# Designed miniproteins, single chains, continued (5), part 98

Each design is a single chain, and the fold is of that chain. pLDDT is the mean over its residues in the fold that is shown.

## One batch from the design tools (miniprotein)

Design m19614
Fold by ESMFold2-Fast:
Structure m19614 (fold): chain A 76 residues (1-76)
Amino acid sequence: ITEEEVKKIFNEFDKDGDGVLSGTDVQKLLNALIEKYKLQLSDEEAKELYDKSTVDGKIDFERLYPVLKEIYEKVK
């Protein structure tokens, strides 16, 4: 997976352009990434992706990309 591709998907959900997603938009983004990269995640791995990529229920690109890449390499 590439940083540019993940950033493009992130920006599609970041309607306000503030670089941060919160609430239900976090889960929608993560679900879109799981579908895009065809990730076969267990419930534990999906929770790990959420927990490591969010701070106080919010997600930014700088935290998301390294975590997504780690999970992708683990399950691919």
Scores: mean pLDDT 78

Design m19615
Fold by ESMFold2-Fast:
Structure m19615 (fold): chain A 65 residues (1-65)
Amino acid sequence: GAAEELRAAVSAVDPSLAEPLLAAVEAKDEEKVQALLQELAKRGASDDQLDEISALALQLMSELS
């Protein structure tokens, strides 16, 4: 599901950020999600990786609505 795909995509960049990002998405904390995406970019995430992670986060937020 989207949660497993999100965890995998984030873990490909930095596994330590996977659970924090998933928790922020489940809480629908858009500010925290944006902060974690910026942190992923600082840790070497490509634009393609950030686009994928952002899309999965939005999909999961939609599924949790």
Scores: mean pLDDT 83

Design m19617
Fold by ESMFold2-Fast:
Structure m19617 (fold): chain A 70 residues (1-70)
Amino acid sequence: DARREELRKKIEGFVKETAKTMNVELSEEEIQSIVDRSTNLLMEKDPNASDEMAATVASTLLHEYVLEKK
């Protein structure tokens, strides 16, 4: 599904950027897990989500993951 792949790429960029700004070190497996969760959520709830919404979802799930991991 082309839309899923587009969202996944955008979300991956947002997750990596947010992790860098939060100064948190994540493995590739951790990043991909957050990307998969965020992409699945958006595809279920709003597959036509704006870049702003995708960034918000990605940053929210990353923040949640970091808090749970600590």
Scores: mean pLDDT 80

Design m19619
Fold by ESMFold2-Fast:
Structure m19619 (fold): chain A 69 residues (1-69)
Amino acid sequence: SKEEVIRLLETAIAALEAGNVAAARRALQDALKLSEDDPEVSALLQEALATPDPAEAIRLLREALAKLR
């Protein structure tokens, strides 16, 4: 559901802010599976998974949250 994707993205952002990259990656992979029907959100999540920069990942995830709300 859309609400579940939002929860997973909030979890991923919190994990990245805490430096827990492994937890963030798991949450993002779960969110990506639930976002297959949303090409804009899927693209942002794929970019967040691909970037080595946690700050850039957080910015991309906040953009995805804005599109879901």
Scores: mean pLDDT 85

Design m19620
Fold by ESMFold2-Fast:
Structure m19620 (fold): chain A 60 residues (1-60)
Amino acid sequence: MEKIKKELEELIRKLSELYGVPEEKLRDEVEKGMKESGLSLEKVKEILEIQVELLLEEKK
């Protein structure tokens, strides 16, 4: 549980740097998405990892 929360925070930090938006804004959006979709922490982490990879590939 705590390990995956830390990994989510690291992904949020990385996305914050890539998008140029505050970490707190991204954290709020992730939390809202979880509440609305009922997704597990593991699934949310997987989705964020895919987003980071897509952004890094676009930057190349």
Scores: mean pLDDT 76

Design m19621
Fold by ESMFold2-Fast:
Structure m19621 (fold): chain A 84 residues (1-84)
Amino acid sequence: SMEELKKKIKELIESFKKEAEEIDRQGVRDVFAGRDPAAVSAEAQKRLNEIAEKVRKELEKEGGIKFDPNLTARELLEKLESLV
């Protein structure tokens, strides 16, 4: 059902945004705790890319939707938001 797929996409978007927000908040805390901002940024980007990969695999498995694997985490999120 297209409605079921749309609901699944909305759930994935909300989960993605929540995880991205927590990564951002943790990064801010780490910088204020004295960690190197460049290292914190690199770790955050790696975590965001891991989340994006999980979302891609879930969409391919559940809905047969295949996104360009070269999309950044941000670009993937924007494309998902355009579908709902």
Scores: mean pLDDT 81

Design m19622
Fold by ESMFold2-Fast:
Structure m19622 (fold): chain A 94 residues (1-94)
Amino acid sequence: MAELEAQLARDRAVSEEVAKVFEEGKTRIEKETDPASAADLKPLVDSAIKAAREGHVDTAILTLAVGYTVAKNRGDEKAAEILSEALKRVSELA
């Protein structure tokens, strides 16, 4: 029966797309935000990408949401916007 294999393939496809979205967000943060904000946020985004690639999509989303909170607390609206857009795109991959 191929149902389990099909589900695992779908889960892997979602995990890869989540990681891709987060890597795009990381690139935007590095290019479009203050170096200090990028330095604080990059480890959180890297951790989220790693979690997504390991199949821990929920952990990846929560880790990026922490990054969004850090960006908001720093007053970096551009970084917060980038992370919010990445989270929204991932929510559409359900």
Scores: mean pLDDT 81

Design m19623
Fold by ESMFold2-Fast:
Parts: sequence; C-alpha cells; structure tokens
Structure m19623 (fold): chain A 60 residues (1-60)
Amino acid sequence: SAALAAQAAQRYGRLSAEQAAEVGRLLEDGRIDEAAALLSRHTGLSPEQARRAAETLAAL
C-alpha cells in the first residue's frame, strides 16, 4: 500500500512526511526509478543504495 511504503520510506530516507508520501505514491504506480531518484536526492544514499531501497519498499 502507498501508506505502508511511505511509512517505510521515512525510516530509510530520513524524509519529511510529505516526501515519504510522494515516494509511496511513486512505488504504488511502479515508478521505481523516480522513487529511487527522490530517495537519493533527499537522503544522501548513493544511486545504487537508493535503487535497492526503492525495490525493497515496492515489495512491501
């Protein structure tokens, strides 16, 4: 669910609630590359780490 993905994204990304909700929506839409880019941009994760995080969150 978008809500579950957003909650998990806050833990991985140190994202604001608004940013985490956006990541959750992107993942629900299957837009994993865009979710990974947002995670990398706002958290300091490398692109590879952000991609793995987005794939993990999408599987929830």
Scores: mean pLDDT 75

Design m19624
Fold by ESMFold2-Fast:
Structure m19624 (fold): chain A 61 residues (1-61)
Amino acid sequence: AAGQRVVAVRDYTATSPDELSLRRGETGVLLAELGPDRVLVRMPDGRVGIVPGSAVRPIAP
């Protein structure tokens, strides 16, 4: 759901200007689901962009 905290489960290198690069263990907030394996996330440093949904998972609470 939007506002859900997520964590990167693997490194990911952005392949387009709309995407973010991730390091395994980075946390962020899910803003929107854009497609079957495309999510919009916001990182703590203020970066916003698209990553594969398979590259992140929800974290508690």
Scores: mean pLDDT 81

Design m19625
Fold by ESMFold2-Fast:
Structure m19625 (fold): chain A 56 residues (1-56)
Amino acid sequence: VEELANSLVSPVRTALAAGVKEEDIFRALTEHLVRQGVSERVAREAVKRALKKAKE
């Protein structure tokens, strides 16, 4: 989860800088990861952590 979250920080930060809403980023990335075979629980936690890190 931590490694996955860290890999998402850069793209999340870019999307936030482009004016994409946090809710839209969370939904889109979570759906993307689930389609890639990540469990919903792990995907949601990773995206949540990436959003927190991207705002720091």
Scores: mean pLDDT 79

Design m19627
Fold by ESMFold2-Fast:
Structure m19627 (fold): chain A 99 residues (1-99)
Amino acid sequence: MEELLKKGREALDAGNYDEAIKYFQEAIKEAEKRNDKVGLAKAYSLLAEAYARQGKIDEAEKWLDKAFEIINSLSDLDEQIEATLYLMRAALELAIAKR
């Protein structure tokens, strides 16, 4: 999963948004299979960021809301903080895209 997030982030930074989205969708499937809520929240946040950077506002908001829901379900404060850093970056990119 971490390798998928890394490859997706590299594609995102290169402006290859469709490639980034594919890697983040694969990361979501892996996180779901492993019941990894932290990984799932990170993958949803990165997917929202990718859609925001493409200007797909409705898709970005949908995935950001899903990430926020997962983060709020986390009982470990350290895990919640870690996932929230990804959420905040996605929220910032969405705010920029909505201008």
Scores: mean pLDDT 86

Design m19628
Fold by ESMFold2-Fast:
Structure m19628 (fold): chain A 94 residues (1-94)
Amino acid sequence: GAMEAARQARRDAEVDRRVELIKEKYGLDPETAEKIRQALRAGDLETLKKILEEVAKNSDEKTRTLLNIEMQTLEALRLIDEAIDKIVAEREKK
């Protein structure tokens, strides 16, 4: 229904916003940024980690540390969003 579409659009918009901020802050190329966006939208955290680790390997030590923090933050926020969706779905069944 319309509510499911609105929730998905909101999640996609948040993913897009976070990827653009990471792209600007760390100077990621558009192809790498798009792969990160696709992995986040699909919930493919394994692919996301591989992409960000490859970017981190080609960066200075300070940038690597900051990228690792960004990875952990994105993973934590994704898990929180999924937990909220499950709670909402359970309440809608009553």
Scores: mean pLDDT 70

Design m19629
Fold by ESMFold2-Fast:
Formats: structure tokens, C-alpha cells, sequence
Structure m19629 (fold): chain A 74 residues (1-74)
């Protein structure tokens, strides 16, 4: 699996989950994106995905969506 493409798809899925009001699902998908981005050497994207995961854990879907979208674009 190509880490960059996998990370981007997971981050996009996390953004959709967050927008649907599912912060727990967004958190899980953002952790998957973070791991994929780390394996690809995309440190900035991994950091943004991690911030999205933490926002999802805090139950903040708006922040989770924002960071997930930024991670998908990085």
C-alpha cells in the first residue's frame, strides 16, 4: 500500500466522518492517516492527521474536520 495515497484517503474519510458528527470514527481514521503518512515520510501531513485524531478524541467534530482536510491536502 502506498503510504501517501492511503494517508490521503484515510484523512478524506476522517473529514467526512467528522462532518457527519462522528468524532470517534474521525479519530480512528485520522490515526490510520497519521501512520500511513509517517511511513511515507510526510511528517507535516502526519502531524495534521494526529491533531485531527486528538480533536476527534475530545469530541470536537469541527476541529477534527479542519485538521483532516489540511492533512489530506498536505
Amino acid sequence: MAGAEGGKRSAEAAARAARAGEPAAASTLNYQAMKDFEKAGLEEAAKLAREGALAGQRGNPEEAAKYSELAAKA
Scores: mean pLDDT 82

Design m19630
Fold by ESMFold2-Fast:
Structure m19630 (fold): chain A 55 residues (1-55)
Amino acid sequence: SEERVSEFLSNLTPEERRAVAREVGDDPDKAREFRQKLMTLSEEEARAYLRELAA
């Protein structure tokens, strides 16, 4: 699950990466919480969540 989240994040577009960076800011605790949220979501839900975040 953690490996899958890393794979998802490494394959994001620059726009998607910027959206994630804006969401979590420069707060490592918030970044960790965001990553944990992705781990608890299904693959479909994680993909939809990232798409919504980037939209």
Scores: mean pLDDT 75

Design m19631
Fold by ESMFold2-Fast:
Structure m19631 (fold): chain A 65 residues (1-65)
Amino acid sequence: PTDEEVAELAERTGLSPEEARVLLEAALRMLAAGLSEEAVVEALRALGLNEEQARAVVEAARRLL
């Protein structure tokens, strides 16, 4: 992900840019490994994200695939 994509995600979610980058990279790897979007949302929520944050991360990751 570019710094611009990370900054946009951070603004949308309230996450720090550092958190947004790590979570976006994790979501990208999970989607590339064949996990469904709902499985990735559930995994991110288990890490402490709310549903809106988790869905925003997954949507951003999908735009990069």
Scores: mean pLDDT 87

Design m19632
Fold by ESMFold2-Fast:
Structure m19632 (fold): chain A 62 residues (1-62)
Amino acid sequence: SKELLKKGEEAFKEGKYDEALEYFTKAASQGSARAQVNLGRVYAKKGELEKAIAAYQEAARL
C-alpha cells in the first residue's frame, strides 16, 4: 500500500534500516514492485548485495 511505502521510505531516510525492511517487505508481499526496489536499496545500504540483487530482479519481473 502507499502508506507502507511512505513509512518504509521515512524509516530509510532516518537510517532505521530494519524498520524500513519490515514496511517494504509487507508492501512487497502485496505485489508492490516499488517495494521490491526499495528492499534492494535497503539491502545494498546494509551490505547484503546478494539480497539487494534478488530484490531488484524481482521488481523487474513484476
Scores: mean pLDDT 85

Design m19633
Fold by ESMFold2-Fast:
Structure m19633 (fold): chain A 63 residues (1-63)
Amino acid sequence: SQQQRQQLWQQIQQKVQELEQLRRKLREAEEDPSTSEKKIKELREKIEKLEQEINQLIFQISS
C-alpha cells in the first residue's frame, strides 16, 4: 500500500541520515591518532549493520 511504502521510505531516510553521521564519525576517528583501533572497529561494524538494514528496507519497497 502507499501508506506502507511511505512509512518504509521514512525509515530509510532516517537510517541514511544516521549512516552519514556514523561515516563522518569514522572519518574523524581514523584521522585522530588518539582513537583506539577498537573504537574504529565498533564504528565500522555499526555502519555495516545499518547498511544491511537499509538494503533490507529498500528490498521491501522494491518488492
Scores: mean pLDDT 86

Design m19634
Fold by ESMFold2-Fast:
Structure m19634 (fold): chain A 94 residues (1-94)
Amino acid sequence: SKKQEAARLGMVLALLGIAGATLIDLNAPQEEIDRVAEGIREVGEKLAELFPEYADEIRKATDRMVEALRAGDSDALIEATNELLKIVDKAIEK
């Protein structure tokens, strides 16, 4: 179901946010940061396709996650991750 797919994608997104924050704290190589950023973009786009009415909000929150990750701002990354998960939760509940 659409609800189950969204829940699964939301879980993957939460894990990517945690992974990204961990990589920032460990001063991981840029290549590893870039892989997490691509994962975030892929999941964000799938969520935007799943919820067209929230697509703009989902894409903006996804962009904020990637920007925070690339800036090395783990607090901003966690904040953006939580924002995107709240949008997904609203889209699921309607």
Scores: mean pLDDT 88

Design m19635
Fold by ESMFold2-Fast:
Structure m19635 (fold): chain A 66 residues (1-66)
Amino acid sequence: MPSEEQIEEIARKVSEETGLSFEKAKKVVELYLEGKSLAEIQKETGLSPEDLLKALAVASKLLKEM
């Protein structure tokens, strides 16, 4: 599991690249790391499928760099 500091760094970059708020970006990253399904993440965050897929693409790329 990434550290809280690493999660915040990823969330900041997701926010910057997608235009989502830091709070929403952080929630997406946390739920993704918990192994939640796309549908569960969408329900918890209220994001559109398009915004969620963009956020997950950025987050997964950044997690591979760690």
Scores: mean pLDDT 80

Design m19636
Fold by ESMFold2-Fast:
Structure m19636 (fold): chain A 65 residues (1-65)
Amino acid sequence: IKEIVDEAVKKMKELRKKYEAGEISREEYQEKAQKLANEVGEKLKKVASNEELMEAVEKIHEAGG
């Protein structure tokens, strides 16, 4: 679980840095962020409790915003 969350946080921060550097558009950033959220959600559903899933979502949102 921690590894899935840490990887998602890392990828979200990388997307944000690319957007801030002008390497990707705002639209592309939003699309990639949504795709990452969906992929992480699928992985977490298999291994996480409802409480762990909520904590993971909060941590990922903090990394993206």
Scores: mean pLDDT 73

Design m19637
Fold by ESMFold2-Fast:
Structure m19637 (fold): chain A 61 residues (1-61)
Amino acid sequence: MVGGLYRVVEDFTAPDDDFLTLKKGDVVRVLREVDEAFVEAEILSTGRVGRVPRDLLEPIP
């Protein structure tokens, strides 16, 4: 998972500044695993970094 590219499958609004606000179709790079539910990732189009729920991410083939 770490270093891989993933596509966001659903819009997500950040509840606080630790999380990324995501749009369906955004491409993110996973930087590190946080826990069972969350990763730290970078949105490639904006360069923003923050926490992302794992269930919103689909591997890019």
Scores: mean pLDDT 80

Design m19638
Fold by ESMFold2-Fast:
Structure m19638 (fold): chain A 67 residues (1-67)
Amino acid sequence: SAEEHLARGSELAGQGIKAYEAGDYETAAKLFREAADHYRRAAQLGHPAAGPMAVGLEKFAEGAEKL
């Protein structure tokens, strides 16, 4: 469901932030991209607020991939 995707995305985003804080940018980028995918699916299923969250996480992932 949309709620399940939103919950999983939030969990993965939190893990990504912890990895980023630890300097593990490769792991952070992967987690942010997985979180963004879940948020995009949540938005598609009727939670439009999740769309901008996915875009933000993709930008964080792109930044981390360059480090």
Scores: mean pLDDT 85

Design m19639
Fold by ESMFold2-Fast:
Structure m19639 (fold): chain A 69 residues (1-69)
Amino acid sequence: ERERLIEEAREKLLEGMSYGALGVGHYAKAVALREDKEEAEKYLEEGAKYNELSDRLDEEARRLLEEAK
């Protein structure tokens, strides 16, 4: 069953990387929109959500990898 846990962890890491990239993109957009405070704040909030999802998936993957040992 070790292989299953490793596969699941890899899937979560890839998904986490995807959300992390989206978060970075949203933060970059917020910086570009600094003159429009309301729009910039929306992108900061969306970026924070994506970063939270990325961190959560990374933690889940780490737990699965520890269990696979």
Scores: mean pLDDT 82

Design m19640
Fold by ESMFold2-Fast:
Parts: structure tokens; C-alpha cells; sequence
Structure m19640 (fold): chain A 105 residues (1-105)
């Protein structure tokens, strides 16, 4: 299904972006692995809900929900300053928007 393939590509690119952000902020590997595992689990759940009739807006919404979820995991598991939290959120949403724009038909 084109819908599921686009979503999978979006998830793969978000995982790459998330890993780079976690590395940039010096987050320990064990904490990175936990965040990435929870993110993958949530992405698999979102993928299972998608149908061939879903619009690109549904794909975009689910990808942005995954970004919000990733940020919640980071902020719960990692002791970041308010400034670092803003920087991480801004960087991850920027990467997500770029990915979404490139996936758009």
C-alpha cells in the first residue's frame, strides 16, 4: 500500500533524525536505545491503524503525533534545561516538516 510505504519511509527518516539529536545532546546509549524502542513500538501501532484509503493528511498527523511522543519520552528520561528542551523540540519538528514535505505527492 502506498499509504503504508510513505508512512514507513517517514518513520525511518524520523528514527535517523531522532538518533542524531540524541547523539548531539550526549544522551547515554542505554537511554537512547529505550527511547528508540518505545518510538518504534508507537510507530508500529500507528502503521497498523492506517488503511489504503487514508489521505496524506492522516499520514502527516500520525508522523507529527510520533514527533510529540518522541519529545515526551526524551523530556521524561533525560534531564535537559528548558533551553535545551526548546532546541530539541524545534530541531525535531523542523526535521519532521522536511520529511513530510519530501514525502508529499
Amino acid sequence: SEVKERFRKGVERLLEALRKILDKYGIPKEVQDEILAEFRKRAEEALAELTPDDSFTNIETKLLDLVSYALSLIFEKVDLTPEQRREVALELFREAQKIIDELRA
Scores: mean pLDDT 88

Design m19641
Fold by ESMFold2-Fast:
Structure m19641 (fold): chain A 63 residues (1-63)
Amino acid sequence: MEKVSSADEARALTAISTAGYPPEARRLALDKVSEEAAKNNTIDVQKIHEVADEEARRLAEKR
């Protein structure tokens, strides 16, 4: 079996870091990437982007 979670995790981290999310939203998304990598051998980069976007929107609504 081949493991792609590490490579996908690195790609997700890079994509989120370059997307310009607020630091708080980016941190939450990165934490979820690490959790998914630990449970599964696959990370959906698009899904993690959606998580970061949702957190950014929630933070914006509080201000």
Scores: mean pLDDT 67

Design m19642
Fold by ESMFold2-Fast:
Structure m19642 (fold): chain A 98 residues (1-98)
Amino acid sequence: RTLIALAVGIAISELSLDQAQKAARAGAEALRKLGRFELAEKILKAADNGQSPLDIGNVVTEQISRLSTAEAVEVALAVAKQLPEDLAEKVRRIAESA
């Protein structure tokens, strides 16, 4: 779970601001489907306030680190769908190995 959270946050930090916002919002939507509304709100605020990709990535890491391993995998896979393929494969590999 901690490795999944870090991998997702690092991947987001490597993106442009627009791509980081899209990836973060995908993660927030997955959190809402899991009933984690408070965690989703924190990610959406970071994305909507025009934070840097690093700041958005850090907030995403913090929220995913509060999840169970199964929930962290679900959120990581949702974020991976919005990532460039090389970063997406790294996130998926870590999620599937947890």
Scores: mean pLDDT 85

Design m19643
Fold by ESMFold2-Fast:
Structure m19643 (fold): chain A 61 residues (1-61)
Amino acid sequence: GLAERARLAESLSEETRRVAREIGRILREIGDGIDKAIALARERGASREELAELLAKYGRP
């Protein structure tokens, strides 16, 4: 019935929210890693070309 379909939609919505939250966490960790790598490179006086190479290497799994 309608109530059962509503319950399934709610369950699917909650699971979708959990997956979205997990993806968001992973993306934040990636962003933090990039920011730290850029900060370290700048501290060591890295050139714009060296920063571009670092980002290119990090962007490839």
Scores: mean pLDDT 72

Design m19644
Fold by ESMFold2-Fast:
Parts: structure tokens; sequence; C-alpha cells
Structure m19644 (fold): chain A 73 residues (1-73)
């Protein structure tokens, strides 16, 4: 039972990594558009990029925890 949970959790983590990679691919275009819309400096853009990535990582970690809880029931 616990081994099956570990295996399913690892598969879910790989899917999370795939989603993060996909987001990283679209992030530069999103940030460039936002920089133009809000007239941000390069320093402000770098800070925004770091914040957006940190927020996504927090969301994904929460999803992993929720998935683990659902598996454990």
Amino acid sequence: DEEEIKEKLEEFKKEVERRLAAFREVLPAYLAERQKAQNLSDEELAALEAEELALLEEILEKEIEAFKKKLLE
C-alpha cells in the first residue's frame, strides 16, 4: 500500500514538473507583454519573474500535498 502511494506520488510529481516546464516556456512572452503594458524596468521584470515562479511552485507543492492526502485517505 505505502509503496503504491510512493509510486503514484512520483508519477504525479513528474506531471507537475512537466507543467512547470511548460509554464517556463510561455513565461518570457507573458512577462514581455506585461512589461510593455505596465512600463516595467528590467529590474522590476526580473523581480516579477522570480515572484511568478515562486507562486507557481507554491501552488504545485500544495497540489502535491493534496494529492498525497487523497491517496492516503
Scores: mean pLDDT 79

Design m19645
Fold by ESMFold2-Fast:
Structure m19645 (fold): chain A 84 residues (1-84)
Amino acid sequence: EVEKELEEIKEEYTEKLKELLETHLGVSKEEVESMSTEELSQLIREAMLAGNEKVREEAGRISREVAERLRELREKYPEALSRP
């Protein structure tokens, strides 16, 4: 079931990116719902490069949360994600 948890992490990541764009960049809910994860990531990257500190802080928080979720997944399924 590691594949299911990886998909859940990806879905949570995508939803957090949508929320970030709605909250800090004023993108409408309809617009973010129509965007791909790549498009969401691109807008966030552009906002960070433009010096939007709130977007940078939230993107960093989301990245840390995803990294922690991936670490938990690895600890939960060490045999599936372990070094050969």
Scores: mean pLDDT 76

Design m19646
Fold by ESMFold2-Fast:
Structure m19646 (fold): chain A 66 residues (1-66)
Amino acid sequence: MEEGRRVAREIGREFADALDRGERIAREVSENPSAEEVLLAMQMALNGEPEEEIRERLLELREKKE
């Protein structure tokens, strides 16, 4: 019972770290990233996408936006 929560906690830790990285990448791509850009970067980081892919996707999103 408690073991299941322990494993979930470890998985949650990795996901939390991925979210933090996504946010930092968004900030690196733009000085003031929008909430949409931050959320997209976090989602891509959670999907295990590399930083280069996340950065490129955010740049494409900005271009598409205008």
Scores: mean pLDDT 74

Design m19647
Fold by ESMFold2-Fast:
Structure m19647 (fold): chain A 64 residues (1-64)
Amino acid sequence: SELEELREKLLELAPEEEALVEEAVRAIEQGDFERASRLATRLATLGHVEAAQLLGEKIRELAK
């Protein structure tokens, strides 16, 4: 449910990046925070700064 909410918010912020969003959510689900962080950087590079920030915040919360 928490990951589904993250997915929905990321798709609202970056609707053209569905494949990237799905990969990022999957990386978090698998505990692969290194991969999720790289995907956040890619979102930022593509101009989706708000999506990248949201993803980065979620990674920080879950990696505690």
Scores: mean pLDDT 85

Design m19648
Fold by ESMFold2-Fast:
Structure m19648 (fold): chain A 65 residues (1-65)
Amino acid sequence: NQSRLNRYPNDIESLINLGEELIKQKKYDEAAKLYEKALSLMDDDHPKREEIQKKLEEAKKKAKE
């Protein structure tokens, strides 16, 4: 698939940075959506993939509380 070529490093970094800003604002649901988008742009060997998956799960848990 075309999206797996990791051609959007600025988009991925922008989404991660914005997601972290939303976490600081305690907007966990909105942060989760941005992390999901970032993961959709990452290929399977992206170095931040596992870290962002963990952040996404944490944001989803906090959003439910």
Scores: mean pLDDT 75

Design m19649
Fold by ESMFold2-Fast:
Structure m19649 (fold): chain A 63 residues (1-63)
Amino acid sequence: SEIAERNAEGARKAAEAGDGAGGAAASYQTSLIGGNHEAARRGREAALAGDAEGAAEYAKQGS
């Protein structure tokens, strides 16, 4: 879906820029609406650790 793709790209770029907290927060809020809470938590952890690809993958799963 376009939403999943946008979330993944946003999370990836935020993590690459060193804005892991910002990327994690956005991903977390989106997935709370979507109901995939585990993916949201893992995406937050990946973004905070600077794992851009992991953050993107979990943002996609959380959408």
Scores: mean pLDDT 66

Design m19650
Fold by ESMFold2-Fast:
Structure m19650 (fold): chain A 92 residues (1-92)
Amino acid sequence: MSKEELEAEVELGIAQIQLGVAKLVAKKAKEKGDVETLKESLEVVREAARRLEELLEKNPELSEEIKEELERALREAKELAREIEEAIKELE
């Protein structure tokens, strides 16, 4: 594994953990009507998506396997952001 691939796998792992935590926090915040916590979770998800997109754009030499995992995580991040945005609109 190259240094670039190792760094990409580490960043992918961090993003997956952040998205998992944000999803759980957003679910609990929605149940409580906590718009501020939903907005904070949205920022975490948007930042994770931005980092994943940058990794894909700046590292075209990554293996197709890692690229597919990054693309999947990015898709999950974008969908979670949409769900949180809808929850905020429902509570406002």
Scores: mean pLDDT 85

Design m19651
Fold by ESMFold2-Fast:
Structure m19651 (fold): chain A 73 residues (1-73)
Amino acid sequence: MSEEELEREVEEALGLMALGVLRVIDPEAARKAEEAIRAGDREAAIEALVAGGFSRELAEKTVRALAALEERR
């Protein structure tokens, strides 16, 4: 794997871990983000995560990781 690809995977993993924490402390925000991603509305998912306390940068990385997981289903 390229170093750039590995760095991206690490950032995506950090986003997924942050979502895991959010599911424990604010399950409603986590649920809204996941529903928006399943509906294909990535901007709504980002906004839900930001409302849950994520920075926009972390929210964008988390949404990218979740979208990739949904595509593999």
Scores: mean pLDDT 74

